# Designed miniproteins, single chains, continued (4): the designs that were tried, part 15

Each design is a single chain, and the fold is of that chain. pLDDT is the mean over its residues in the fold that is shown.

## One batch from the design tools (miniprotein)

Design m12497
Fold by ESMFold2-Fast:
Structure m12497 (fold): chain A 81 residues (1-81)
Amino acid sequence: EEKVLEVIEKVLGYRPDLNGSVGKPSEGGPLSKLDLINKIREEIEKRFGVKVPPFDIQDIENSKTWRDLLQPLIDAVNKKL
């Protein structure tokens, strides 16, 4: 979990509360939430040598928290460690 949070902080410029809301897929500045989340996925894949399918709009809409959304990444990293 902590190693995943380090990558998230690097991409977002801040550490989110994993039990907090992600927001809407289209929310954000030059990069949407969807683009930022997939950037987090790509950085985690590179750092840990794991593969996770790209996140889509429905993944974000159906997730209550950052933890719910990013659980597949956390699980993949934990399996690799």
Scores: mean pLDDT 72

Design m12498
Fold by ESMFold2-Fast:
Structure m12498 (fold): chain A 92 residues (1-92)
Amino acid sequence: MTKEELIDERLARLKEVAPEYASLTVEEWKALHPDAREVPNPVTLKQVEELRADPSATLDEVAEAITQLELNLVYALSEDERKRLLKKANEL
């Protein structure tokens, strides 16, 4: 695969694997995590798609934006894991 094909496959996969998260705005993300003051300001799927459509944007810039979107998704899973670990620690 070319670097461009890989980027496009990553973006398509993100839309399929996490459609609810991928379609969320920053405001909707904050509404899902009202108690999380330090939740990273998530890059939206729309922003990544707009960057990919920009002929002046480099493939590296698009790849970094996709990586940030993927990290924001992992951060959401990390919050659930953190809550589970805190509960377990209180039992020890």
Scores: mean pLDDT 62

Design m12499
Fold by ESMFold2-Fast:
Structure m12499 (fold): chain A 67 residues (1-67)
Amino acid sequence: MAAEVVFEDGNAFLARAGDGEALVFRTPTARVARGFNRATGATADVNTPASASPEEAADAAIAAAGV
């Protein structure tokens, strides 16, 4: 699925896709994302390369959380 960035504050992005929500942090070497499944309460942490978009990192984290 494709996540949409709904909030950005410097190095932090909040993105949503359906019942999924992800908080993404930008670092020099990676984008670290925590996904949350609003329907089940499940969470998952994912690391993507620094070249990944915030939406790409968020999508991966949301998928890992079972959305």
Scores: mean pLDDT 76

Design m12500
Fold by ESMFold2-Fast:
Structure m12500 (fold): chain A 74 residues (1-74)
Amino acid sequence: SSRIEELRRRIEELRRRMDELTREERRLSTLDPSNPEVRERMMEIGVERVKAAVELTVARRELERLEKEAEERR
């Protein structure tokens, strides 16, 4: 179904976003943590990471439910 395909695409986008945030976090971890700009960016990344993780969880749960419903007709 198109809904399942759309959810898979969304999950891939969210996974890429989380990977990007993880890479940025690791890069910033090599910088001086006492630098206010570094600290602010780390906080922003933390917030975005939590948001992306929540959205990913919701999308995965919806995909799992729809896939189960499709399997039940097999």
Scores: mean pLDDT 85

Design m12501
Fold by ESMFold2-Fast:
Structure m12501 (fold): chain A 69 residues (1-69)
Amino acid sequence: MDQEARDAVLAGDYKRAAELYYQYGVETKSGIAFAYAARLYKKAGDEEMAQKAIDLARELGHQELADSV
């Protein structure tokens, strides 16, 4: 999953990359993955999903990464 998300970023498919990191965060309870998803949703123009990912990243204790988005 992490490699597929990186491949999507390299292809410029930020929405797909954000969805893959979001799913990875759900599966692994990873705040870092949600922080990456938030950044990618912002690049894709999806502010609603970006905010949801930021909230989840903060809840899981990765506040430094969430605050950078």
Scores: mean pLDDT 75

Design m12502
Fold by ESMFold2-Fast:
Structure m12502 (fold): chain A 66 residues (1-66)
Amino acid sequence: FVDRARRELDDRKRHLADISHRALDSTPEESARLFGELADESRRTHDTNTRLRKDVDDFTNRMLSS
C-alpha cells in the first residue's frame, strides 16, 4: 500500500512540474489557463497528500493490530 501512495504522490509532483514548464512556453492565454489549472492541482495534491497520510496511518495501525 505504501508503494502505491508514494507512486501517486510522485505522479502528482511530475504532473505539476509538467504543467508549470508548459506554462512558461505557452501563449499568454494558454499560460493563464495552465496557471489556473496548476493552482487547482496544487490544492488537490495537498488534499490527496493529507488523505494518503491518514490512510497510511490507519492501514499501519490495522496491520500491526492483526
Scores: mean pLDDT 72

Design m12503
Fold by ESMFold2-Fast:
Structure m12503 (fold): chain A 100 residues (1-100)
Amino acid sequence: MTEAIRAQTTPAQADALVEGIKGVAEKAIKALRDGNLREASVYSTALGVLATAAIVMGDKESVRAGAEAFRKIAEEARKLGLTDVAEQYERMAEEFERLA
């Protein structure tokens, strides 16, 4: 990570990224519950992009928020019988937890 990138990130910007991750996760979970798998896939992709950006920026709080979000999506997928989808999100959660 470069110091220039970190110097540009304010506490308010870090908080906004955490809120963005949580909001996208809630939309993904709602889409799964509604049976809208395509919409859930779009939000899950956006979540992965935000979590990856947090890693690049060294924002550990946002990385943890991303991991927790993937865990919650996996739990909902399991409740719906989408085992393969749940396992994919659990692996993503584990990877981000390892990098936090």
Scores: mean pLDDT 77

Design m12504
Fold by ESMFold2-Fast:
Structure m12504 (fold): chain A 85 residues (1-85)
Amino acid sequence: AARERFERWVREIMEEYRMSPEPFHVAGARELALIRYNKKAFEYYMKAVLYRAFARREPDPEVSEYYRELAEEYERKFEEELERF
C-alpha cells in the first residue's frame, strides 16, 4: 500500500541520517522522503501545509475557510499521488 511504502522511505531516511524519533525529526524525514522519491507529492504536501497555516492565522472567517478548503484539496491530491506511485 502507498502508506506502507511512504513509511518505509521515512524509516530509511531516519536510519540514514541517524535522526531521533521526535515529531520534528519525523516531519523532516517525511519531507526528505517525498523530495527523494516523489517530488510531485512533496509539492502537494507543502501546499497543503502552507494553506493549513494560512487558514489558522487568517482573521477573516471567509478567507480562512477558503484556505482550509484549498488545504483539503491538496491533501487529497497528495494521497492520490502517493497511491498512483
Scores: mean pLDDT 80

Design m12505
Fold by ESMFold2-Fast:
Structure m12505 (fold): chain A 66 residues (1-66)
Amino acid sequence: SENLIEAGELIFELNGDRRVREERAEALRLYLQGLEYLAQGNEKKAEEFFRKALEILKKMKEELEK
């Protein structure tokens, strides 16, 4: 899914940035939970969690572009 790919790319892009450590940890948690739902065959629930992770990651990216 597009959200899975975008969230994964942003997690990688923002990796190691100390300014957004807590937000990155929360986004990673949501992303990993999405992957768990995918492993269980629940694609719809996985997509919801990837979307939530992506929302956090987009806000982090915006903050880092200041």
Scores: mean pLDDT 79

Design m12506
Fold by ESMFold2-Fast:
Structure m12506 (fold): chain A 65 residues (1-65)
Amino acid sequence: MTRLVAEQIRVMAVAIELGGSVTVEIVDGKTKITIHVKTQEQAEKAREAAEKLKKYADEIEVVLE
């Protein structure tokens, strides 16, 4: 399975479980994933997940709304 497809699905699943949303952007051939969450606790869990997923994307960012 292609890395981008598999990891995009995993990131989407994590965001849905956290009650957030995900945007995926490709800039200059690099994949940037932004996870939007509503609470500080969700942001902490999303950051922990992002650390494990960072090897499959060029940049992962967590934004607290």
Scores: mean pLDDT 68

Design m12507
Fold by ESMFold2-Fast:
Structure m12507 (fold): chain A 84 residues (1-84)
Amino acid sequence: YVLTAAERRAIERAATNPVVAEAVERYRAGADLDELAREVYESGEATALELGAALLAAGLISPAQLLDLEIEEGVRLLREAVLA
């Protein structure tokens, strides 16, 4: 599977972010992905995509799950821009 430049940058940022590192460990312990993604971006320290990229790099999620997180983030931003 081919990673985009944005996904590669997200992996690099995620590697240095302690909030993302903690979320990856919580996911290994059985935490829900959607709940972790919500908590990560509500923290303001990282994006759901950065969490997804870190999880993919760790082999914990599929490329399809990362794509779903990208689509959800894109839809959210588009909705806010149109309906704001």
Scores: mean pLDDT 70

Design m12508
Fold by ESMFold2-Fast:
Structure m12508 (fold): chain A 78 residues (1-78)
Amino acid sequence: MPDFDWTDPEKVVKFAVTVAQALAAANPDWSEAELRARIEAVADAVKRHLIYHEGVPEEEAEEIKERALAAAEAALAA
């Protein structure tokens, strides 16, 4: 999304949580393992976008990815 602020880690984390909750709501029959696999794929895509399209350093992009995964997993575990 060209107007999304990818350099704000909090917005990226909120985006990942929103995607995770939307996936869970749309797919109530999915197992925890299936939801986790989908969320990990989204987080990996976000990391690659940050590095290759937004110029975010790899270390920072990895930290954002880890925060996004942790927040998404916590939201699904509630």
Scores: mean pLDDT 74

Design m12509
Fold by ESMFold2-Fast:
Structure m12509 (fold): chain A 61 residues (1-61)
Amino acid sequence: AEEEAVERAAEEAAREALETGKADLVGLVQREMERLGLPVTEELIRRAEERALRLIIDAQS
């Protein structure tokens, strides 16, 4: 499902950002969405980025 794929993209982007310290979260999310075959739209990128940011904050708290 789209929501499941967005969640997977967000989880992978958050993991890579935490492991590497990379600040390009939008780029990480876009790459993972492309890899998963999702449409790369501004709306989906925003949702995955927001979710990835939430995961990063929760992991660091």
Scores: mean pLDDT 78

Design m12510
Fold by ESMFold2-Fast:
Structure m12510 (fold): chain A 66 residues (1-66)
Amino acid sequence: AKAAAEALVDKVSENGRISLEEAAEILAELLGVSKEAALRAAQRYDKNGDGYVTALEALQAAKALA
């Protein structure tokens, strides 16, 4: 089950996309890594440089850090 905070983030991100800052914070908390490391991983999956990643791309970044 998703936490209430995750549900709110998903609802705010209508396009199924999460800002790099939010993705970095979530990944840092889940993996126990620095926000800087999580941000670099998320940026790697921001192919068009628009400052957003999909939830799937955030999961791929988490897998790369693990």
Scores: mean pLDDT 66

Design m12511
Fold by ESMFold2-Fast:
Structure m12511 (fold): chain A 94 residues (1-94)
Amino acid sequence: MNPSEETAKELLEEAKEAPKRAKELVEKAKEAYKAGDLSRAAALLTAAGIIIIGGEFSIDLLKKAGADEEELEKIRKELEEAKELLKKAIEEME
């Protein structure tokens, strides 16, 4: 893929924010679950999952666009951490 320089910059910023946003949503979901708001907890977990998928997709596009592999690897590790937190939160809610 050959995205414009502006599109690549936007995707990189989205990829950097994705793990932070996903982790925040997972923590809010845990709080909602403890408060007995199961519908809010489910919605927040779903939102976190969508953000993680979007972040992984953005990294794949950025790699094809020739972005810095060290920066992408750092974001991948943060996304993997967010993915693990999401998985554990779901397991704790079963």
Scores: mean pLDDT 83

Design m12512
Fold by ESMFold2-Fast:
Structure m12512 (fold): chain A 71 residues (1-71)
Amino acid sequence: ALSDEQKQSIANEIKEETEKRHPQAKITVKLVDGKLHVRVEKKPGSTLSDTELALLAQEFADKFQERLAKA
């Protein structure tokens, strides 16, 4: 089983990759009681919709679960 520190490291890695692909988005990740909490915000001047922000949050969650399954 992965530690919370290892999970946080994985979450930070996915955050950096997602922000590189979507520079108009700001992603904040936290682990609380081993559960991932992701906040996706649009940067000033961004035209990202609430739907696009929700899709980015779902993509993050899916990637996180895939990384956990492979560890």
Scores: mean pLDDT 80

Design m12513
Fold by ESMFold2-Fast:
Structure m12513 (fold): chain A 83 residues (1-83)
Amino acid sequence: MEELEKETKEIMEKAMEKDGGKEAAKLSTFIEVLMEELRKKYPEASEQELVSLAVGRILRMVGEGLIEELVDENGNVLVKFKP
């Protein structure tokens, strides 16, 4: 749980930096950053395996209350880190 919180915070910080946001990042950017970090950790994994890992991570992050979903005026889904 504590390791997942740290990972979520690090991914969120990188996603917010990429989007220029201060409180939230686009879900698409968050997924992109998460996939990049998973590729670094599992360089020989297939794309299908990385997608499965990313989905599992996101579901756990949501289930543990570590991220919150928001929708902007353009219909973009955003995510916010919630400790």
Scores: mean pLDDT 79

Design m12514
Fold by ESMFold2-Fast:
Structure m12514 (fold): chain A 83 residues (1-83)
Amino acid sequence: KLEEAFKKYDTDGDGVLDRTELAKFIADSLGLPFDESKPLEEQHPLVVNLVRVAMNQFDTNGDGKLDFEEFKKLVDALNLKLP
């Protein structure tokens, strides 16, 4: 369920996903490796690119975070599988 996936990756519990939390979700959804000890730029290139595209398209207020409504639109737009 989308709500359960969102809450799983929202580790801060603030109701939004930052770039790192979103990157981990995308990596897990695509079956790609994610190393939480490394900066976002050193993750898989596809993950880095998709995070950039997602933020440019759905982060309308430019705060670098996605709320649950933006997250739903992202999952639908990229046809992502829930992990």
Scores: mean pLDDT 75

Design m12515
Fold by ESMFold2-Fast:
Structure m12515 (fold): chain A 76 residues (1-76)
Amino acid sequence: SKLQQAQQLLKQGIEAYKQGDLDTALKYAKQSYELARDTDPRLAAEALALMGNVYLEQGDEEKAAELLEEARRLGE
């Protein structure tokens, strides 16, 4: 299902993030978000949070803040 694909992509993104591969982490997080956004708000929020953490690691504080706030709102 699309939900299972989104969850698998998020797991791959988290693994890439842990390895310091920020570009790969962002790619998988974005793909996970696109699949989850219309069906699973919690999974979409987790994907947005990963994207926000990637931007924070890259020094883009403004983009990170926007994504992390959207993740918090969507996950509630």
Scores: mean pLDDT 88

Design m12516
Fold by ESMFold2-Fast:
Structure m12516 (fold): chain A 86 residues (1-86)
Amino acid sequence: MEIEERKQRLLEKADELMKRIDEVKSKYPEYQDFLDEIKKKIEELKNKAVQATTQRSLDAIELELNRLEKEIDSLVQDYEARKKKA
């Protein structure tokens, strides 16, 4: 079923992002609290993905996961910029 395939991919993406957050937290400890909040939001999205029954619901979850991924990227970029200034 197409919906079940998308659910599985979104859950895998969420797990990848959580792993990446743990790696980023180890490298950039000043962002630990913010990264913990992003991780919490990803866990919430995983719960929503398990319960999703429509393509529209999955589209919304995918957009939120992509947004959180971009937030992590922005934090890493911001850290590098601040490090050069310091």
Scores: mean pLDDT 80

Design m12517
Fold by ESMFold2-Fast:
Structure m12517 (fold): chain A 74 residues (1-74)
Amino acid sequence: KSTIDKEEEKKELEENIKKLREKGWTEEAKEIEELAKKYPEKIYEIAIVAKSLVDTDDIETRKKIIEEAKKIFE
């Protein structure tokens, strides 16, 4: 594991959280921030979830993605 790779993953997560907030999806952004805080060892997987949310315009589908992610990370 490289420190550079971990920093890049964190940067990508932060950029995707910022994009969610810029779209007005503040609830989704907060959920992703909470997941990253609760599961810091899964930053890579959480970054993928955040990216999926950014690419998903349907609010019902975004809520489903968050609920499934919470179940997977338990």
Scores: mean pLDDT 79

Design m12518
Fold by ESMFold2-Fast:
Structure m12518 (fold): chain A 110 residues (1-110)
Amino acid sequence: SAEKTELLKKLAELYYELIEKIEKLKKEFEENNETDPEVRYEKFKELVDEFLEKAKPVVKELRKVLSEKEFEELIEDILDTLRRLGEYAKLPEDKIKELVEKVRKELLEW
C-alpha cells in the first residue's frame, strides 16, 4: 500500500541519517584518539536516542499496517542494524547488548 511504502521510506531516511552521524562520530573518535569505552558509548547512545525519538512514531504507525510477522521482522532488522553500527563504532560487546535490549523495550513498550 502507499501508506506502508511511505512509512518504510521515512524509516529508511532515519536509518540513513543515523548511519551518517555514526560514521562522523567514528571519525571524531579517531581524530581525537578517544579510546574511553564509556565516553564512546555515551556519545553513540545520544545518537541512538535521537534516532529512537524520531523512529518511534513511524514504527507505531507501521505496526498498524504491517502483519504481525512483518512487524517482528522489522523490529529484528532495526535491532540487527543497531548491533552492527555498535560493532562498526567499536563499542564493547556488553554495551552493544545493553543498548539493543533498551531499544527493543522502547519499541515494544506501548
Scores: mean pLDDT 85

Design m12519
Fold by ESMFold2-Fast:
Structure m12519 (fold): chain A 65 residues (1-65)
Amino acid sequence: MEEKLAEALKIATAVGYLLRGGSDEDMEKAKQEAIDFGVKAGLSRETAEKAAEEGYKLAKEILDS
């Protein structure tokens, strides 16, 4: 259960980062949204933060393609 929620947060963070324009401030906003969703869904803050960072890496992979 928790792993699937983390995967969803990773994807949401990547999409949010790309849609906001990719600046550091935009990344922070997308990360905070992902963390809030994860915590409300029952994840720890640390797990949600890890998922958000993985989402950022996914967004960078898309940009590098």
Scores: mean pLDDT 73

Design m12520
Fold by ESMFold2-Fast:
Structure m12520 (fold): chain A 63 residues (1-63)
Amino acid sequence: AQEATVYVAREPAVGSIVPATVVFADGTQGQGRALVTSPTEAVFEATLADGTKVYGRGPLVVV
């Protein structure tokens, strides 16, 4: 699993699956969904610009 920051549009409930943008340490971005595991963490499935699917986890940030 890869580490990325998970950005969501509003504060989600723990246990919910929400649309998310993920940003990796190298600046690569993906669009997908995140399962909120705690108020500060999520696991995600995202699709990169090249169509590659990635799975990971990371800190949850509300924008």
Scores: mean pLDDT 83

Design m12521
Fold by ESMFold2-Fast:
Structure m12521 (fold): chain A 68 residues (1-68)
Amino acid sequence: MMDEEKAEEGARNAGAAAGQLLGLSAEEGVRALEKDKEYYEKAKEAEKNGDTMAALQYALDGVRAAGG
């Protein structure tokens, strides 16, 4: 339970960071990643595995794919 919630928090943090890197607000980045469900799930699984760099890469791809 706690690990899954922490993975979701990590994925949202990755989405916020990806959004800011792409010139969006942190909230816009999180929203864009959540709309791209495939990348959001990949980012959560990466965080679950302790691979925060992979999570950020998936978030970046997801936010970019959703348009910015």
Scores: mean pLDDT 79

Design m12522
Fold by ESMFold2-Fast:
Structure m12522 (fold): chain A 90 residues (1-90)
Amino acid sequence: MKEELDKLIKELEEEKKKLSEFDTPESKEKIKLIEGAITTARLAKKLGVSYEEAKKLIEMELSKETATKAAQRVTARALIAIGEELDKER
């Protein structure tokens, strides 16, 4: 699972690099989609779930809340958890 997420992030990063060589509206739209996928994969890795589970959770939240609110809430929880670990190092 974690290894699959690392591979997915690496593949998406390479695809984004290839698309960034093109400065067209179409390539910019594709880059936005790839950035969304990278963010989802990173959140899945931080939460310790699969990409499919993280994607389902985000998609289910979209039916109840705005994509922005759902993403911000999940990200905020992840950041709080990281912050608590950092506080232990002080």
Scores: mean pLDDT 68

Design m12523
Fold by ESMFold2-Fast:
Structure m12523 (fold): chain A 71 residues (1-71)
Amino acid sequence: AMNENSKKAEELIRKGKQYFEQGNYLEAVRLYSQGLRYAKKALEEGDPNAPKLIEEVREGIRKVQQAVNEK
């Protein structure tokens, strides 16, 4: 089971991915940043799901950076 911070991170990351798919990169980054904040709290609380959530945020932000740098 996930703790509350991990559940919030998962939800925010899911929404961030949806905005990325829609091409709304600013909102995607905002949601990924919020998700990272909750994932870090979950990591401090020892939730074993937290490292994977942090990785998903990192991958999401890298994809946004790549998309924004494309001409």
Scores: mean pLDDT 85

Design m12524
Fold by ESMFold2-Fast:
Structure m12524 (fold): chain A 99 residues (1-99)
Amino acid sequence: KKEEEKEKLRNEALKVAFDYAQAVRDLTYYRLLMEGVPEEEAKRIADAEATRLLNEYLRKISAGEEDMKKTLEDLKNRLEQTQAELDSVKAEYEARKAA
């Protein structure tokens, strides 16, 4: 049914938005650590950026079904790219820490 399909789309979009915000949080955190920013400051900046992005995407998801579908596809692409960047940055951070 159309309403059930819309609800499933919304739930998937919300989950991907949360996953994306978390990935951006971790990516920002490790990038800042590599730049020499203190851990507590890096955490505050990363948490603020994640909250900002989550709120932005929650607003987009609320705009309507067509916007929700477009937002979900955008979020999936961004999550994949951000996760790849996070894996790369985290590996570089660990390598520098071991050296």
Scores: mean pLDDT 83

Design m12525
Fold by ESMFold2-Fast:
Structure m12525 (fold): chain A 60 residues (1-60)
Amino acid sequence: MKYRALNDGVLNTEKPVKVKKGDIVTPTKDRDKVKVISKETGEEYIVSVKDLLKLELEEI
């Protein structure tokens, strides 16, 4: 299952992750972690689901 970010945000993890509207969020094999993929750069970041609650997501 894939999700798309509906708003911009910064996830303040061990390494700060900038999320932009349109970026893709995908689940990982670890239920507590997701992968955020930048639509603009293609860079991938692993973040905690707890940090993801600050983002508005749409299922695609």
Scores: mean pLDDT 72

Design m12526
Fold by ESMFold2-Fast:
Structure m12526 (fold): chain A 63 residues (1-63)
Amino acid sequence: MATKENGVLTGTVPAGTTAYVIRKDGTIVAKLPAGDFSVEVEEGEYLVVAVDADGRIVDRQTV
């Protein structure tokens, strides 16, 4: 789903889902539609969560 290198988070959000990029403190820093993405982020740990139309988590990754 996602890889973080040199302050850039890249990856692919699964079809039919929306991904949320969440900091360690629980702050949502980005909302990503389905498809390929590239987002510049500050240093630190992030949780990327893909959710379907019903709000169910279908994929999650710590980066």
Scores: mean pLDDT 81

Design m12527
Fold by ESMFold2-Fast:
Structure m12527 (fold): chain A 90 residues (1-90)
Amino acid sequence: SEEQRRKAEEAARRVAEETGDRAASEAGGLIVARELDREGRELSLEEIYERVRRVARQLRDQARRAMEKYGKDIDEAVQLIAESVRRLAE
């Protein structure tokens, strides 16, 4: 419902202000809004807030792990590409 989507948007704003992570909070709000539409349930703002906060935290943790894992691999790949290009330009 429109009211449930607005509650999810308000919850996302609160989580963003609280955590400083706007991207995870906005994504969490959108995910929860979609879940509420699918479930057809009416939840209180507090219930929606807790759900958005949980989802946003999960997204932050996943993004952090991905940056830790793939950031190093990406940097190594960039170095290997640079070396290959240097060899071709020889």
Scores: mean pLDDT 74

Design m12528
Fold by ESMFold2-Fast:
Structure m12528 (fold): chain A 99 residues (1-99)
Amino acid sequence: NEKIEELIKKLLDLLSKSTSDARDLLLSLPLETREEILKILEKKVEEEASEKQKEELQNKIESLQKRLAEYPDEEESKEEFLINKIILYGWILNKEKEE
């Protein structure tokens, strides 16, 4: 899907400049599009990231999951979890380009 790949490219560029702008882009997208972006980023990280980067990512995701478990009834916490997960995957992919 060319449109999703273009959105991912824009997202990764924004993440290198401003996490806030990247977050605003994600918030402007429908939930289905955010989930598709996450799926593609998960695949890219699995294929491209080092074992050390994958371990760092997993530890950060586990920390976010623990926070979500403390406030499971908040809809905002669920949305925040998805957005932060996408940002973490994108951050790891940007680190791979720099290393």
Scores: mean pLDDT 74

Design m12529
Fold by ESMFold2-Fast:
Structure m12529 (fold): chain A 66 residues (1-66)
Amino acid sequence: PPLTDDEFAELLKEKYNIEVVKGKDGTLYPKEVVEAVLKRNGQEDINPEELTTEEYKKLLRGEKIK
């Protein structure tokens, strides 16, 4: 079977030194990237674990979410 999200997150951390967070819809995001785009958009108070895939895409485009 494919790796679970949790197994994939641990693999990224161990092998590539990339921390990930799991969003509200279960999608994994690179923690450093999601925190940086939230800060860039002035939304540092938003918990990365509350993000959906669509909201993350908006953040990457420089669009504010709620």
Scores: mean pLDDT 73

Design m12530
Fold by ESMFold2-Fast:
Structure m12530 (fold): chain A 105 residues (1-105)
Amino acid sequence: EVEKVLEEVKETVEKKSEKLPKSVKDSVIMGTEAIVEESKKLYEEGNVEAAADYLYTGITSMGKRTVEALRFVGYSEEDIEKAEELEKELEKKAEEARKKILEYI
């Protein structure tokens, strides 16, 4: 069931990043896959709380860094707004996922 929660996070990121420039979308998807893989590893090692916290901090930090990176590079206001929307959606999904994973403690 934790594997299903992690898969739902990946699917949500992929869907919500569709409106971003391709290079940004690809970077966000790759980052999410790495975060999910490490969270899964922590869970398999019996570190349920660490798995939940790693997923939450990883996903939310990635969203924030994406917005900051687009602003620094000088992307359009429209693309920055799409990244800010993604950041909010990722924070919400990461919070939901963290709560679900912690139910398995």
Scores: mean pLDDT 86

Design m12531
Fold by ESMFold2-Fast:
Structure m12531 (fold): chain A 73 residues (1-73)
Amino acid sequence: SRSDIMLEIISLQAEIVLLALLEEDEERKEKLLEVAEEVSKKERELIENKASEEEWQKLLEELKEKIEEVKER
């Protein structure tokens, strides 16, 4: 459901913030926090626009890709 997708995004966002708080490398910390902030902005936009489940799914997929990219660098 749309709510399940939203909860997954929120859970991943919380994990990113926790990883950032535990990160000793300043550059990686900043990148993790930037990802969290960008996701928060997109979440607000999707809520305001009453976005479809498909749009929420796209945000989830984008978030997973960004997390992977930050972890590899």
Scores: mean pLDDT 81

Design m12532
Fold by ESMFold2-Fast:
Structure m12532 (fold): chain A 61 residues (1-61)
Amino acid sequence: MLTREELLAILESHPDLTPEQLELFKERIDFDERYRRGELTKEEAAELSQKLNEKIDELSK
C-alpha cells in the first residue's frame, strides 16, 4: 500500500483527473487517516464513508 504522501503526490500530478475527482480522492484519504487516528466516531465514520461513496458514484455518471 502506498503512503498517504505518495498517494497524494500521484493524484495531484495525474493529468487525467478532474479537480472534482482529485478533491474526492483527497477527502477519502483524509477520512481514512482521521478514522485510523480515532478522530471520528463510528457514526461519523459510517456517514462520511457513505457520502464519499455516493459522490464517487455520481462522478462516474
Scores: mean pLDDT 73

